# Designed miniproteins, single chains, continued (4): the designs that were tried, part 83

Each design is a single chain, and the fold is of that chain. pLDDT is the mean over its residues in the fold that is shown.

## One batch from the design tools (miniprotein)

Design m14867
Fold by ESMFold2-Fast:
Structure m14867 (fold): chain A 84 residues (1-84)
Amino acid sequence: HMTLEEGIRELVEEIFKTLDLDGDGYVTPEEMIAAFLRGRPDATDEQIERIRETFAALDKDGDGRVTLEEMVEAYLEFVEKGRK
């Protein structure tokens, strides 16, 4: 069985492979929104806004880019908070 960390890492890695079109190891909010809309063209403005807010929270340096490791950490924290 996968640990919670391994499961989240695989999920984030799969998302990152889809979003990191330039292969530079970073994802921008524009790339996240574009990938989300490609899968869900009828996405609401509220869903798009939540993606932007989540991205802003992950962006440690305020440079508008997020690494794979930052996404893994944020998802782990989110899931751990939801367990209790």
Scores: mean pLDDT 66

Design m14868
Fold by ESMFold2-Fast:
Structure m14868 (fold): chain A 56 residues (1-56)
Amino acid sequence: GEELKKEREAKMDKIIELVNQGKTIDEIARELGLSKQEVLILLNELVEKGKIDKIP
C-alpha cells in the first residue's frame, strides 16, 4: 500500500545521497540493511529514471 511506497521512496532517496557521497554497493547495503542484490536492483532503477549517472 501507501506505506510500502513511501518506504521505497525513502530508501531510494537515501541511496542517491550515499552514491553522491561516493559509497560503494557494499557500503550502501550495510548502511541500509539490504542485500547487495536488492541494492543493485534499486540502483538500476535509479539509473533508468535518470536520478544517478551510473551504478558505482
Scores: mean pLDDT 78

Design m14869
Fold by ESMFold2-Fast:
Structure m14869 (fold): chain A 81 residues (1-81)
Amino acid sequence: KEELIKQAEEILAEAIKKTEELNIEAALIDAQAQAEAAANPESKDKLLAEGREKVEELQREKKEYMAKANKEAQKLLEEAA
């Protein structure tokens, strides 16, 4: 049963690492959209909207990844109990 607890901990650790990677990617996409909008004022609204949409997709992916990891970890912890 101790092995199930270790597996749950590893799943959560990997999820944290993955969410950090997605957060960095989202920040880079936002920075890129801001830079492109500043360089192209006539397309500013479109470029910012496209950047925001990409960030929202990454935030959704992060939320889904964490939800799946938490569900899997919880199942392992319940089996260990």
Scores: mean pLDDT 82

Design m14870
Fold by ESMFold2-Fast:
Structure m14870 (fold): chain A 96 residues (1-96)
Amino acid sequence: QQELMQEILEILRKDELTEEDLERIRELMRQLDETAQRAFALEAAVIAAEKGLPKEDLDRLAEIIRETLGEDEARLFLALATGDVERLQELAKEAA
């Protein structure tokens, strides 16, 4: 699990994300258990925010998260990655 998650995070830290990189992330996500998938989603959001990933790449990563963890985790990822504090507060209230 740790090695697989580390590989995904290394891909995310690349200067450019290719279609092959996104497909590799999707493949690796399917091999992670749910706990590791959730941990990845949070870490990926932080990396995406730090790098200022373009909307297109954020949307593709959100699709991968939606496929593995569902819509709510994908929405949380996007809110975290974009720094949308108001949306984060709204989602936190819905989750409570």
Scores: mean pLDDT 74

Design m14871
Fold by ESMFold2-Fast:
Structure m14871 (fold): chain A 60 residues (1-60)
Amino acid sequence: MKLSYSIVEAKLKEAGADSVVREGGTLRVFVDESQLEKVKKAIEEIKKKDPSINVEVFVR
């Protein structure tokens, strides 16, 4: 099942991401170190539903 980018962005922000930037098929996620584990768990759940989504994580 394919997820919309809006749903993915909302889930990542709810998990504690500071910002999410879309570049084609790739999402760049910026997160504080204190929220990193929550955001990584959200990314794993997203990839289980749509493995075609590429995510890059940047820690501040």
Scores: mean pLDDT 78

Design m14872
Fold by ESMFold2-Fast:
Structure m14872 (fold): chain A 82 residues (1-82)
Amino acid sequence: AERAAATLRAMVAELEANREAAVDELVALGLSREQAEAIVEELLAAARAAAEAVEAGELDAEQALERVGQAQREAAARIAAL
């Protein structure tokens, strides 16, 4: 159980470490830096919330991954709407 939370926390740390690269890639796709930063921050917030919910025993690993996947789908829809 704790292994899933640790894995999600490691994923959050990796995303935070690569935040600038992710923002730059979205800007290269034609988004403004403000739009890119907002999307990356929303994805980071979703990943952090999923990790916290697993740590609290509210979600299992599969449910947490589905929440992160839903946030990614919402981000893609937001990009498509810009």
Scores: mean pLDDT 79

Design m14873
Fold by ESMFold2-Fast:
Structure m14873 (fold): chain A 77 residues (1-77)
Amino acid sequence: SLDEKAARVAEALARHPDATGQEIAELAGLSKEEFAEAVARMATGDEPSPEAVKAAQEAIDKGKTGLEVADEASRAA
């Protein structure tokens, strides 16, 4: 479920604050798309908004840290 994916992302972010979004996705056992959806879910608390997913995906593609990816998703939510 998205909630289970979000929980895995939250754990990986807490343990690896300097890791890139790509590295966090790998640590959580997720694809880049699944990671973007998971951080968007964390940001909205509901179904991931398209804006939050897009912001997360763009941040991952720019090589930002997982924490920066989560921040971008939250700001776009």
Scores: mean pLDDT 81

Design m14874
Fold by ESMFold2-Fast:
Structure m14874 (fold): chain A 114 residues (1-114)
Amino acid sequence: MKKSPKEIVREKYDAFKAAADALIASTPDPELRAAIRQKVAEIGKLVDELLKETDPEKARQIFYELEEKLVELNRLVDEAVARGADPQAANDFKTAARDLSLAAFFYVQLLELE
């Protein structure tokens, strides 16, 4: 009845993707829209790789790469707001990104215990 750690990561990624789509739709600058879409796609690939990884050390390295991409993406979000993107969509996106990061972190910790 409780969701598995993998299901929680998938759920948080789905929320992250939805928030990203809303932010992109509100972003007037086409170069920033493209940059945000690219980083979101890179994060999606890392999430897929993380959920397929069974080695805790490799999963931890994927998590660190995911965190680096999320930091880069937060900088693009701040630039998008400065150029007229919706501040509420940006806040929702940053919340979803944090929730994804926390879910991925707990998933990696669980692998290290197995």
Scores: mean pLDDT 87

Design m14875
Fold by ESMFold2-Fast:
Structure m14875 (fold): chain A 52 residues (1-52)
Amino acid sequence: MKEKIEREIEEAMKRMQALYVPSASGAELTEPNLNQKEINREALDKAFAVLE
């Protein structure tokens, strides 16, 4: 179970980082995805809640 949570955290973190840092400043994101941020937050919240 703990391993599953750690995986969720890693995946959520990677997705969050992708949203924070656009692929090369010259090639910014086409459009901001608020839903993506919410999904990542939910994944992290769930993972951290179980860990703590």
Scores: mean pLDDT 61

Design m14876
Fold by ESMFold2-Fast:
Structure m14876 (fold): chain A 76 residues (1-76)
Amino acid sequence: SAAFRNMLANLRRHVEGNPDISLEEFLAIIRQVARHAEARGWPQEHVDILREMAKLVEAGVDPLEALEEAEARAEA
């Protein structure tokens, strides 16, 4: 979905533009986006990708690396 890919691109630009962003702040953003996507009726697969990205970041994976994994899944 173009909308989903655009949203991931917006998250990437936000992280790249704010390299000092806290883990807590980034997780809050991902969780808010996931809730919004679910409330708007986005495909469950997209919501699941966002939730998995949040879990990776919580586990200590770099935000940009977690975004790369989400982008790869969005293209599949």
Scores: mean pLDDT 81

Design m14877
Fold by ESMFold2-Fast:
Structure m14877 (fold): chain A 65 residues (1-65)
Amino acid sequence: SHMMKEAERMAELIKLELKNVKGVSVSDGTITVEIAEVTKEDKITLENFKAAAQKKGLTLNVTEV
């Protein structure tokens, strides 16, 4: 579906932008990001991705590991 393609593209962008990402998965319009050693800059980047995801009808779930 179009939403799945958008979610997969966003997952790829997140992996490219954030070097401390340990895993990313996509399921039913939800992007789940596992991230370690989160910096202040990473939090801003993640909030920007979360806003972009919401605009596309996607959910971004972030787990610190």
Scores: mean pLDDT 83

Design m14878
Fold by ESMFold2-Fast:
Structure m14878 (fold): chain A 104 residues (1-104)
Amino acid sequence: SFIERAAELVKEMQKLVEEGKYEEAEKILNEGVKELAEEVGMSVEAVIAMGVARVAGLPDEVALEAGRLAEEMEKAAREKADEATRAELVARGRALQARIDAAR
Protein backbone atom coordinates (compact mmCIF):
# COMPACT_ATOMS: atom_id res chain seq x y z
CA SER A 1 0.00 0.00 0.00
CA PHE A 2 1.32 3.47 -0.84
CA ILE A 3 -0.20 4.69 2.46
CA GLU A 4 1.99 2.19 4.37
CA ARG A 5 5.02 3.38 2.34
CA ALA A 6 4.15 6.99 3.26
CA ALA A 7 3.89 5.98 6.96
CA GLU A 8 7.30 4.23 6.83
CA LEU A 9 8.96 7.32 5.28
CA VAL A 10 7.35 9.69 7.84
CA LYS A 11 8.32 7.42 10.76
CA GLU A 12 11.97 7.34 9.61
CA MET A 13 12.01 11.14 9.12
CA GLN A 14 10.55 11.70 12.62
CA LYS A 15 13.20 9.38 14.13
CA LEU A 16 16.03 11.25 12.36
CA VAL A 17 14.65 14.66 13.47
CA GLU A 18 14.43 13.42 17.09
CA GLU A 19 18.10 12.32 16.81
CA GLY A 20 19.11 15.77 15.43
CA LYS A 21 19.98 14.25 12.02
CA TYR A 22 18.29 16.98 9.99
CA GLU A 23 20.33 16.49 6.78
CA GLU A 24 19.44 12.76 6.71
CA ALA A 25 15.74 13.59 7.31
CA GLU A 26 15.88 16.14 4.45
CA LYS A 27 17.39 13.45 2.19
CA ILE A 28 14.38 11.17 2.87
CA LEU A 29 12.07 14.12 2.06
CA ASN A 30 13.95 15.00 -1.17
CA GLU A 31 14.36 11.40 -2.37
CA GLY A 32 11.86 8.99 -0.78
CA VAL A 33 8.82 11.23 -0.24
CA LYS A 34 9.20 13.08 -3.56
CA GLU A 35 9.62 9.78 -5.47
CA LEU A 36 6.48 8.31 -3.86
CA ALA A 37 4.52 11.55 -4.52
CA GLU A 38 5.50 11.42 -8.22
CA GLU A 39 4.65 7.67 -8.43
CA VAL A 40 1.13 8.09 -6.96
CA GLY A 41 0.39 11.50 -8.54
CA MET A 42 0.09 13.43 -5.27
CA SER A 43 1.94 16.37 -3.72
CA VAL A 44 4.81 15.89 -1.24
CA GLU A 45 2.67 17.58 1.44
CA ALA A 46 -0.21 15.14 0.77
CA VAL A 47 2.12 12.12 1.12
CA ILE A 48 3.45 13.51 4.44
CA ALA A 49 -0.10 14.19 5.73
CA MET A 50 -1.19 10.63 4.85
CA GLY A 51 1.93 9.18 6.49
CA VAL A 52 1.43 11.21 9.70
CA ALA A 53 -2.20 10.04 10.03
CA ARG A 54 -1.24 6.38 9.40
CA VAL A 55 1.71 6.51 11.87
CA ALA A 56 -0.82 7.76 14.47
CA GLY A 57 -2.82 4.55 13.83
CA LEU A 58 -5.72 6.09 11.92
CA PRO A 59 -7.39 3.98 9.18
CA ASP A 60 -6.60 4.33 5.45
CA GLU A 61 -9.81 6.34 4.84
CA VAL A 62 -8.64 9.03 7.32
CA ALA A 63 -5.09 8.98 5.91
CA LEU A 64 -6.55 9.61 2.42
CA GLU A 65 -8.70 12.45 3.84
CA ALA A 66 -5.53 14.00 5.34
CA GLY A 67 -3.80 13.82 1.94
CA ARG A 68 -6.79 15.37 0.15
CA LEU A 69 -6.99 18.19 2.72
CA ALA A 70 -3.28 18.94 2.24
CA GLU A 71 -3.79 19.16 -1.55
CA GLU A 72 -6.86 21.41 -1.09
CA MET A 73 -4.83 23.70 1.20
CA GLU A 74 -1.99 23.87 -1.35
CA LYS A 75 -4.47 24.71 -4.15
CA ALA A 76 -6.15 27.39 -1.99
CA ALA A 77 -2.74 28.99 -1.27
CA ARG A 78 -1.65 28.82 -4.95
CA GLU A 79 -4.96 30.23 -6.25
CA LYS A 80 -5.15 32.86 -3.44
CA ALA A 81 -8.51 31.58 -2.15
CA ASP A 82 -10.63 33.96 -0.07
CA GLU A 83 -10.38 34.22 3.73
CA ALA A 84 -13.57 32.16 4.30
CA THR A 85 -12.26 29.22 2.22
CA ARG A 86 -8.86 29.33 3.98
CA ALA A 87 -10.58 29.50 7.42
CA GLU A 88 -12.69 26.42 6.57
CA LEU A 89 -9.58 24.45 5.49
CA VAL A 90 -7.73 25.49 8.68
CA ALA A 91 -10.72 24.34 10.79
CA ARG A 92 -10.77 20.97 8.95
CA GLY A 93 -7.00 20.67 9.52
CA ARG A 94 -7.36 21.37 13.24
CA ALA A 95 -10.18 18.78 13.57
CA LEU A 96 -8.03 16.17 11.78
CA GLN A 97 -4.99 17.05 13.93
CA ALA A 98 -7.14 16.55 17.08
CA ARG A 99 -8.00 13.03 15.81
CA ILE A 100 -4.30 12.32 15.15
CA ASP A 101 -3.32 13.57 18.64
CA ALA A 102 -6.10 11.50 20.29
CA ALA A 103 -4.96 8.34 18.43
CA ARG A 104 -1.32 8.66 19.59
Scores: mean pLDDT 83

Design m14879
Fold by ESMFold2-Fast:
Structure m14879 (fold): chain A 92 residues (1-92)
Amino acid sequence: DLAQAAEQLAVPVSVISEAKPKFEEIVERYKPKAEELYKNGDKEGLKKLVLEALEEARRLLLELMRKAGVAPSNIAALEAAFDAAVARMLAL
């Protein structure tokens, strides 16, 4: 998962500590809308919403990693992990 990937890529503890509450905030903002789309059977709307949440999380994490001076190779590996997560969500 994304948290394990971050640990394996030696992401600084400071980045992880700062990202966690911000990721929780993203989840809390998207959760009510996701539940509404799920109740309405809007599968395409739900996929779009999850993609939007993943992109927001990606931007946040990449920004924090760049600010912390994480190596470009580790940032690229994390971007690949996000791309894999998006691909799995789009695969039916």
Scores: mean pLDDT 76

Design m14880
Fold by ESMFold2-Fast:
Structure m14880 (fold): chain A 77 residues (1-77)
Amino acid sequence: DLKAQAQKLIEEAKRLAEELKKLKTQDQSNKENLNRIIATSIRTAGLLFEAARLGKKTGLEKEVEEAAKKAGLKIKI
């Protein structure tokens, strides 16, 4: 079921967006924290792009766009 797969990707992306928000509130002068922010941002973007592709087919466009906003990304389906 493509819709169930899209929902799982959206959930994981939302979870990573929350983690990214938490990382951004930590000491940004810390190189390890900066590297984690970059890595988490890349992973979040990848999941949201895949969710957007499936969302177009499953009618979950709004949920994908909401998850993207939480991650600070602009993704349009």
Scores: mean pLDDT 74

Design m14881
Fold by ESMFold2-Fast:
Order: C-alpha cells, then sequence, then structure tokens
Structure m14881 (fold): chain A 66 residues (1-66)
C-alpha cells in the first residue's frame, strides 16, 4: 500500500539520514530538485511523499535500498 511505502521511506530517512534519502529520491526521479530543497525534516519528507503515486514510491524505495 502507499502508506506502507511511505512508512518504509521515512524509516530509511531516520536510519540512513535525511540528506542521503533525499539524494536517493532525486536519483530515482521520484522528487524534483525544487521539492528536495524544501525538505528540512522527516515530516516534510512524509508530507511530500503523500503527493506521489504508488509507482513513484516503489521506484524510490528500490533506489534508496540499493
Amino acid sequence: SKTELIEKLVKLAKEKGLEATVEALLRAGAITEEEAAKIKSVRDLALLLLTKSEEQLEAALAEVEA
């Protein structure tokens, strides 16, 4: 589910660091550079991820886990 994908991405941000997770999301094409610049907290990341499709979140999770 979309909620489970967001929870996994938020967990990875807490484990690997917010900056490393945002960089992986950028590499996956899941977020834009403009969106990345607005992420100052794990909360900001979670709110942004709610606006993405399940397919975009799956691609992002695969990139972050690689």
Scores: mean pLDDT 82

Design m14882
Fold by ESMFold2-Fast:
Structure m14882 (fold): chain A 66 residues (1-66)
Amino acid sequence: SEQLLQQAAEDVKTSEEGAEKAYESLTKKSGKLGEQIGQNLKGMIQGAADVVRQRAEAKAAELEKK
């Protein structure tokens, strides 16, 4: 449903904003190794957000059975 998709979009946006703040915090304290770790963590968080979005879309389609 549209409501489920909207909630999932908000959850994804909140997670992405959290990831960006964590990345900024790491880069302020990091040498080259900390920057590399920050990039890897950002990728993992973005991947997790993508899974949440896919699941919400699948559930919306299942409920509408179209």
Scores: mean pLDDT 68

Design m14883
Fold by ESMFold2-Fast:
Structure m14883 (fold): chain A 95 residues (1-95)
Amino acid sequence: SSLNQKLKDFQKELDRLVRESLELIRQGVPTDEVLRRTVDRILELAEKHGFDVDEVRDEMQRALEYSREQGLSPEEMVREMANAAYGVAMRQFLS
């Protein structure tokens, strides 16, 4: 279905964005800058693919708060944000 393709395209773009963010961390870009850019780009992708931008923002904020509380690495924080965004897309797709 067209909805299935939209979810697959979103997942591929999230995977690319995660790879880019991890590379920035490896290059020594400050964590706060990488996280800010990652949030901004995930929200742009959610808007582009027609997912609920507000729900994606809220879930990513919860994921970041959880990650900081658990002492996760910057790399793990990036992955948790992408996972949160994909979870929103999956729930909206299955509704």
Scores: mean pLDDT 87

Design m14884
Fold by ESMFold2-Fast:
Structure m14884 (fold): chain A 74 residues (1-74)
Amino acid sequence: SDDAQKQAIMDELSELHQALLDLMQEKKAPDEVIEAVAQEGVDVLRQMSQSSVQEAQKMLDEWKKKIDALKAQL
């Protein structure tokens, strides 16, 4: 079902987001930067919950690009 597909997309973003936060903590990024990234992830997940499956997938794809860019800066 579309609900199951959207939940899987949201779960994937949640897992990737948590992995990024864990990496930022290991790299000793400033607490304010970690908190800002944590809040962005919460905001994206909230927006995904109100979006179509196709929109949620696009958000996940864009978030993956952002995560890769942030990891390159750590």
Scores: mean pLDDT 85

Design m14885
Fold by ESMFold2-Fast:
Structure m14885 (fold): chain A 64 residues (1-64)
Amino acid sequence: GPIVAVGGGPTEEAGREAAELGARLTGASHYIGASREKGKEAYERAKELAKELGGEVVGAGLPP
C-alpha cells in the first residue's frame, strides 16, 4: 500500500528534510515534516492519512 513518511527535527525545516529523505528512501507518496514540538501532531496526522489510504507510516527523527 502507499507509504506516508513523517519527519521530525529541532526545526520545521529539519523535520521536512527528514520526511523528504524518508519518502525518497521508501518511495512514499506523501510526507509530513514538523518541529519536535509539533511532532506528535504530525505523526497523528500521518497515521490518519495512512489509514485513509490503506497504507503505512515511516518515521524519521521522531521520538518513539
Scores: mean pLDDT 75

Design m14886
Fold by ESMFold2-Fast:
Structure m14886 (fold): chain A 74 residues (1-74)
Amino acid sequence: AELPSDEQVAAQQEVGKIVLEASGSSLETRQLINKAARLLLEGDVEGAVEAAGKAKGIGKELTEKIRKILEKAK
């Protein structure tokens, strides 16, 4: 699809909130959120999880939560 689905938009908003709450709103954090969004649109859920998980303050527990959110939206 040329545009993300409502489910993909909702998932990216939820992941973005988690990442921003853990890492703060830096340029690096925003770039990782944007990269995760692009990878999800490409069908690369694992890549999207890895990109979001690289943000400062995202540990294994938050990475698993992000994975569940993104898996639901694919």
Scores: mean pLDDT 78

Design m14887
Fold by ESMFold2-Fast:
Structure m14887 (fold): chain A 55 residues (1-55)
Amino acid sequence: MPSLDQKAAAVYLEEAARRAENPEMSDEEFVARVRARLHEAGAPADTRVRLLRPP
């Protein structure tokens, strides 16, 4: 069973990969997508999302 931390990492990586395939995606849209999915996974409302851009 993945822990909440593992789910958060998976969500972040999935959205980061999606953003890498769509460079027109804004930072705000990316953060909103990650936060929405983390909330669905049970993360706290105050979960901080950092932008980690691929090299």
Scores: mean pLDDT 66

Design m14888
Fold by ESMFold2-Fast:
Structure m14888 (fold): chain A 101 residues (1-101)
Amino acid sequence: SEAEEEAEREIRRVEEELRAARENARAALERLREVGPVAQPLRDGVQAALARMEEQVRAYIEKARASKDVEEIRRYGILGEAAAGVGSIHSAAAKVAAENL
């Protein structure tokens, strides 16, 4: 169906953004571990943001798969991409904050 095809397209796009966000978080966490104990609050923040991102993206993907409305599926795709993007921003901000420790 058109809804199934749209869901596959949107989910693939969201999964690509999620993959990038996970890699950004991994790189940030590695750098923060190198800084040591003083960066622990920043590490905790990145881990919390990553967990929230995973939960939000998963929920939007499930809603997109369950929907039979193409416009609703597109909306969930946009929200999923936005959630992954926020995760990447948190990772970048933590790295910048660590440079000023």
Scores: mean pLDDT 90

Design m14889
Fold by ESMFold2-Fast:
Structure m14889 (fold): chain A 105 residues (1-105)
Amino acid sequence: MSLLELIAKQIAEKNNLEIEVVEGQGGSLFLYHDGKLLLELRDLGDGVYEIVLSPESPISMDELEESALEAAKSLGLDVEVTRFETGQPVLLLTPKGKNTAKSVE
């Protein structure tokens, strides 16, 4: 199981959702619940992962952020909330100390 699949599983479990994971092109994962798209997980490279909440998702952005923070804590990752140019909220999961947090160099 990849780290991306492990993140997906932990988010689903925290939200008490049974999910179907569909692997897309380039190793992206699409999570479905009851035939509806919940979220997309992407590996952006360099240990950075992107989570995009589907507009049809039964969970809110706040619920996604909370469950992603819990998953990130168990995996040694940080969570950053950002937005696309369209205004759509997105979560970035990064290795601790590699997000926009303070560099010690």
Scores: mean pLDDT 72

Design m14890
Fold by ESMFold2-Fast:
Structure m14890 (fold): chain A 63 residues (1-63)
Amino acid sequence: SEEDVKKAIEEAEREAVRAYLAGQITTSEQARDYFRELMRKKLLEKGYSEEEAEKAVEWAMSQ
């Protein structure tokens, strides 16, 4: 659902900021890749298929 996608975005943003402050991410490219992977994992955990998760991630990254 759209709600699940929004939750995944919020959680991924929160975790990416945490990783950046911890020094695990140092470049914008690394931050972008980390965000994509986190969002994908969260959607898979919510029961979305791999294809559905990838489409939702691409949509979010294009906003």
Scores: mean pLDDT 77

Design m14891
Fold by ESMFold2-Fast:
Structure m14891 (fold): chain A 88 residues (1-88)
Amino acid sequence: AIEEGKRIKEEGLALMDAASRELGETGEASAELAQRLLTGLDKAVEGLRIIAENGDEETKKKAEKEIEELKQRMADALTNGRKLLAQS
């Protein structure tokens, strides 16, 4: 259970990292890259939820904090992206 959650989390984070890197290298904001970023975030959060549900109290608290941090990072990235687009 916890190992499954860790695997799903790692896959989600890897998808986010790959999509973010490709976006940075190409400067091209495609729908495919945006979808991969959102899919990666959703998968990483799902993995963390599985870890929280099956872990001890400390593992639960750590996973919940990581979920909050990931959501905040995405919110910040979307806010900054809109500012950059508005400058054109």
Scores: mean pLDDT 73

Design m14892
Fold by ESMFold2-Fast:
Structure m14892 (fold): chain A 102 residues (1-102)
Amino acid sequence: ATLTQSPTELTVKVGDTITLTSTLTPSESGTYEVSLLKINQATGEITLVGSEVLDLKAGETKTVSFSVTMTEKGTYVFETIATDLKTNQVVARGQPTTVTVE
């Protein structure tokens, strides 16, 4: 599977809402969960922001978007992962988005 994520870098203020968009193309037909994870770069704490379950055919492209309100100052890495729900294994990762909150 391939997973792309955009944007790759943002600088925002406390209280701003960001939107991250991911596009999944699986190599095999199946049921996939696309999850957005927020990683606090200073602490390493990982938070699940949201997820969406998709039934996809091999080579079918689907786009998902997640909106996140940034409540705390710091540097955060957002990762989108695609999990094959038959195996519960991560099959793809998008390019991370680095968000600096001022």
Scores: mean pLDDT 86

Design m14893
Fold by ESMFold2-Fast:
Structure m14893 (fold): chain A 71 residues (1-71)
Amino acid sequence: MAALLVTPSSPEHFAAAGLEVLTLARELGLEVEIDYAAQQFRVTGEREALERLAERLRRSPAIGAIEPAPV
């Protein structure tokens, strides 16, 4: 398994980013942990599914950064 840390492009985009991350994670069979204090999403699962998630989120205006995270 692997993990990604997803950061919204701005605090105002946190809800929009969350909707996109949760929708795609459900579709791809990934687990999401929401860090409300940091306003970040930790997504965990199979590497291929995470790569697909990152590809689809990379062009979203609601997403600022997608970074590898420790599992």
Scores: mean pLDDT 84

Design m14894
Fold by ESMFold2-Fast:
Structure m14894 (fold): chain A 104 residues (1-104)
Amino acid sequence: SMRELRREVVLLGSAFTLGYLYITLSIKYNTPIEEIQKGVLKQLEKLREILKRLRELGAPEEKIEKLEEILKKIEEAVKNKDFEKVKELVLEASEFVGEMEEEL
């Protein structure tokens, strides 16, 4: 359903926006690195579940593959403790999801 697809795209975009805020505030308030890593990795699992639902709802495969690539890069940046890179990738994902929503 187009309505279900649109809803999942909006939820995905909101998740990236909230993720950016979470990382920014965690850095600003000196949250332990291990806690930030755990939080981001847990959120990546939820984001991958949303991508699976988007694929099942008929989202274009090329767009799903690009989002999966961004999530993999985020995971690598988190492992390297490069949270500035994580923020950049989350913003890239948020912008891409916004463009995808406009095409629906």
Scores: mean pLDDT 86

Design m14895
Fold by ESMFold2-Fast:
Structure m14895 (fold): chain A 68 residues (1-68)
Amino acid sequence: KYADVGPVTISEENGKLVATGPVEVLSVDGKTLTFKYNGETLTATLNDDGTLEVTSGDQTVTVPLKEK
């Protein structure tokens, strides 16, 4: 399952979050992934219902994970 956040793809692999694209992964802690994209630090949190919350500063978006 995956979610596209602009040019960044966040996927779940072996129960961990993975970010692919023009990103620098800073940390992975359980269901929370912190990464840097275009100079901004973003946090992605995987919910038990299969949604992903992505936070950048004061902005948060919730996206459902999709099948490939």
Scores: mean pLDDT 76

Design m14896
Fold by ESMFold2-Fast:
Structure m14896 (fold): chain A 68 residues (1-68)
Amino acid sequence: AVEVETEVVEKTEDSATVKVTFTNRGDEIAAVSKEVTVEIGGEKVSEVVGAVVPPRSTVTLEKTLKKP
């Protein structure tokens, strides 16, 4: 099983930077994707963030989302 945690680490009037942490607690490699949604300037913006997570490992990615 892969656990996903999201944190907003920076936010401006036209962008947000999200930190996404994938933790694989299983014994097999996993390809996982997560849709992250944040509100930027009154608009909801969504982006899909994916990672390949080795067994018993954690992968952390930062993604910057911009208002449309």
Scores: mean pLDDT 80

Design m14897
Fold by ESMFold2-Fast:
Structure m14897 (fold): chain A 62 residues (1-62)
Amino acid sequence: MDKEVEEALILMEIGLARRIASKDPDLAIELYQKALERAKELGMDDVAKYAESELERIQAEK
């Protein structure tokens, strides 16, 4: 798959996780976790850091 397409899909997963976090924090955590792993694989350090910080925030708010 094209790297740009994979990056776009990761950003879409993060966007979905952000939107659903208030209604279903457990699902949001799963989505952020998957996006974090893929972002690390592609070297998207800023995106990985963002997903990691959002995971910490959601878990603290549970």
Scores: mean pLDDT 80

Design m14898
Fold by ESMFold2-Fast:
Formats: sequence, C-alpha cells, structure tokens
Structure m14898 (fold): chain A 70 residues (1-70)
Amino acid sequence: MFNKALLVLADTDGDGRVTKEELRATYKKLGYNPTDEEIEEVIRYFDKNGDGYIDEAELREALGLRDEDW
C-alpha cells in the first residue's frame, strides 16, 4: 500500500518516470527524512531495466502487484 501512494506522489512531473530526488521529496512532504540508501533500495526494487529510474512499466507493476481490485 505504501509503495503505491509513494510512487504516485513521487511522480510529480507526471511523465511516468520517478527519480531518486522525487522519491526523497515525497518522503519530505510526508514528514520523513529518508537516507540515500533507503531511496536507492526502493529504486533498486522496482528498477527492473537498471536505468536508475522507476519508469511507467515499473510503476504499473508496482501498482498492479497482486491486487488488481485496487
């Protein structure tokens, strides 16, 4: 659940690509102060093509995960 809300909020440009800086900015808006390692772990988990960004296909997989009724 947290990952879906986080990824949607992090894509502030609406271009379907989430960067490390966008994730950090989203955490700050939620009142947290994430470390670089935490942000990199999130990206690593969803970045299947290894380009250093979470693109639209990876976002779709994160949002679609196991629950299509969401």
Scores: mean pLDDT 61

Design m14899
Fold by ESMFold2-Fast:
Structure m14899 (fold): chain A 74 residues (1-74)
Amino acid sequence: MNKHEAIKQAMVDTLRAAGHPEAAEAAQKAADKYKDKSPIEVINAMGLAARKAGASLDTVRAAIQAAMKAYQEV
């Protein structure tokens, strides 16, 4: 698995597990739109999309932490 897929999957899974499927879909679309950007730019775009779609700040923070862990461990 490449770093981009690991980041995308970690954030999407965290948002879905937190009960925000609409935020997970928004984050997925942001990751696909910014697929050629750096991992940090992708994480930031996904986080912003999730917040705009109604995920709480705490949920987005948890999703970002999961993505950063996936980035470092892949």
Scores: mean pLDDT 82

Design m14900
Fold by ESMFold2-Fast:
Structure m14900 (fold): chain A 84 residues (1-84)
Amino acid sequence: SLDDAFRAEADSAYKGAEGAIEKAKQLVENAKSREDVIKAYNLEVAARILTSLLRAAGDTERADELQKKIDEVGKMIDEKLKEL
C-alpha cells in the first residue's frame, strides 16, 4: 500500500540520518582543518533534511531522537572551530 511505501521511506530516512550523524561525529572528532569540519557540517545538514522528512511523515518520536543527536554534533562542530 501507499502507507507501507511511506513507512519504508521513513525507515530509510531514519537509517540515513543515523549514519550521517555517526559519520559527522567521527569527522569532527578527528578534524585537523576547517575543511574537515565543513565535511562534518555537510553531513549534519543531510541529517537535518532526513529528520525533517521523518517528522513530515508523522514519526515525531524518532525525529525528536535524531534532533537531540544532531544538536550534539552541532555543538561539537562549534567547539572544534574554536580550536582551529
Scores: mean pLDDT 86

Design m14901
Fold by ESMFold2-Fast:
Structure m14901 (fold): chain A 75 residues (1-75)
Amino acid sequence: SSDRNFINTVIEILEKENKNDPEKQKEIEKFKELSRNNPEEALKIANDYYNELLKKLNENNDPKTKEKVDKLNQS
């Protein structure tokens, strides 16, 4: 489903950004578990993350933030 693809894209972005952060990797694993057990709550969190990226993009027009937004828009 498109919702599942969107959640998975958020997970991929977070994993890439936190490759060397073991504590954040543990949080991402918990989010993966949440996405399996409660996809509605996971989708809410994913949308909150997306909206935060949009706000950041509007404030700073950062190319890395734009890449993340574009990737999520394609999911």
Scores: mean pLDDT 87

Design m14902
Fold by ESMFold2-Fast:
Structure m14902 (fold): chain A 98 residues (1-98)
Amino acid sequence: SIAERVKELLEEAIKLGTKLSEEQLKKLEEFIETSSEEERIELAIVARGAILAKKYPDDDIKQIDELIEYLKELQEVSSAKEYLSKLIEQIEKEKKKL
């Protein structure tokens, strides 16, 4: 399910103007299929972050809030729940500095 979610995020990021060559896309898809759950979560964060930066370019707090909510959704379907919990705590801690 995380692999499918990362693919969906990459497709949305491309539609929003992320420039990826066909070769880069193929390599990313191969990486998603062969990656660990933690690596897939890292890709999901990068892809979601790129989408949020396009949707809310001048609202860093909104981008962070939407990213946290997305990571909480990933916890419901991911085997790496402890890893996601630690990431969410770290992002929430960084948000408090803003």
Scores: mean pLDDT 76

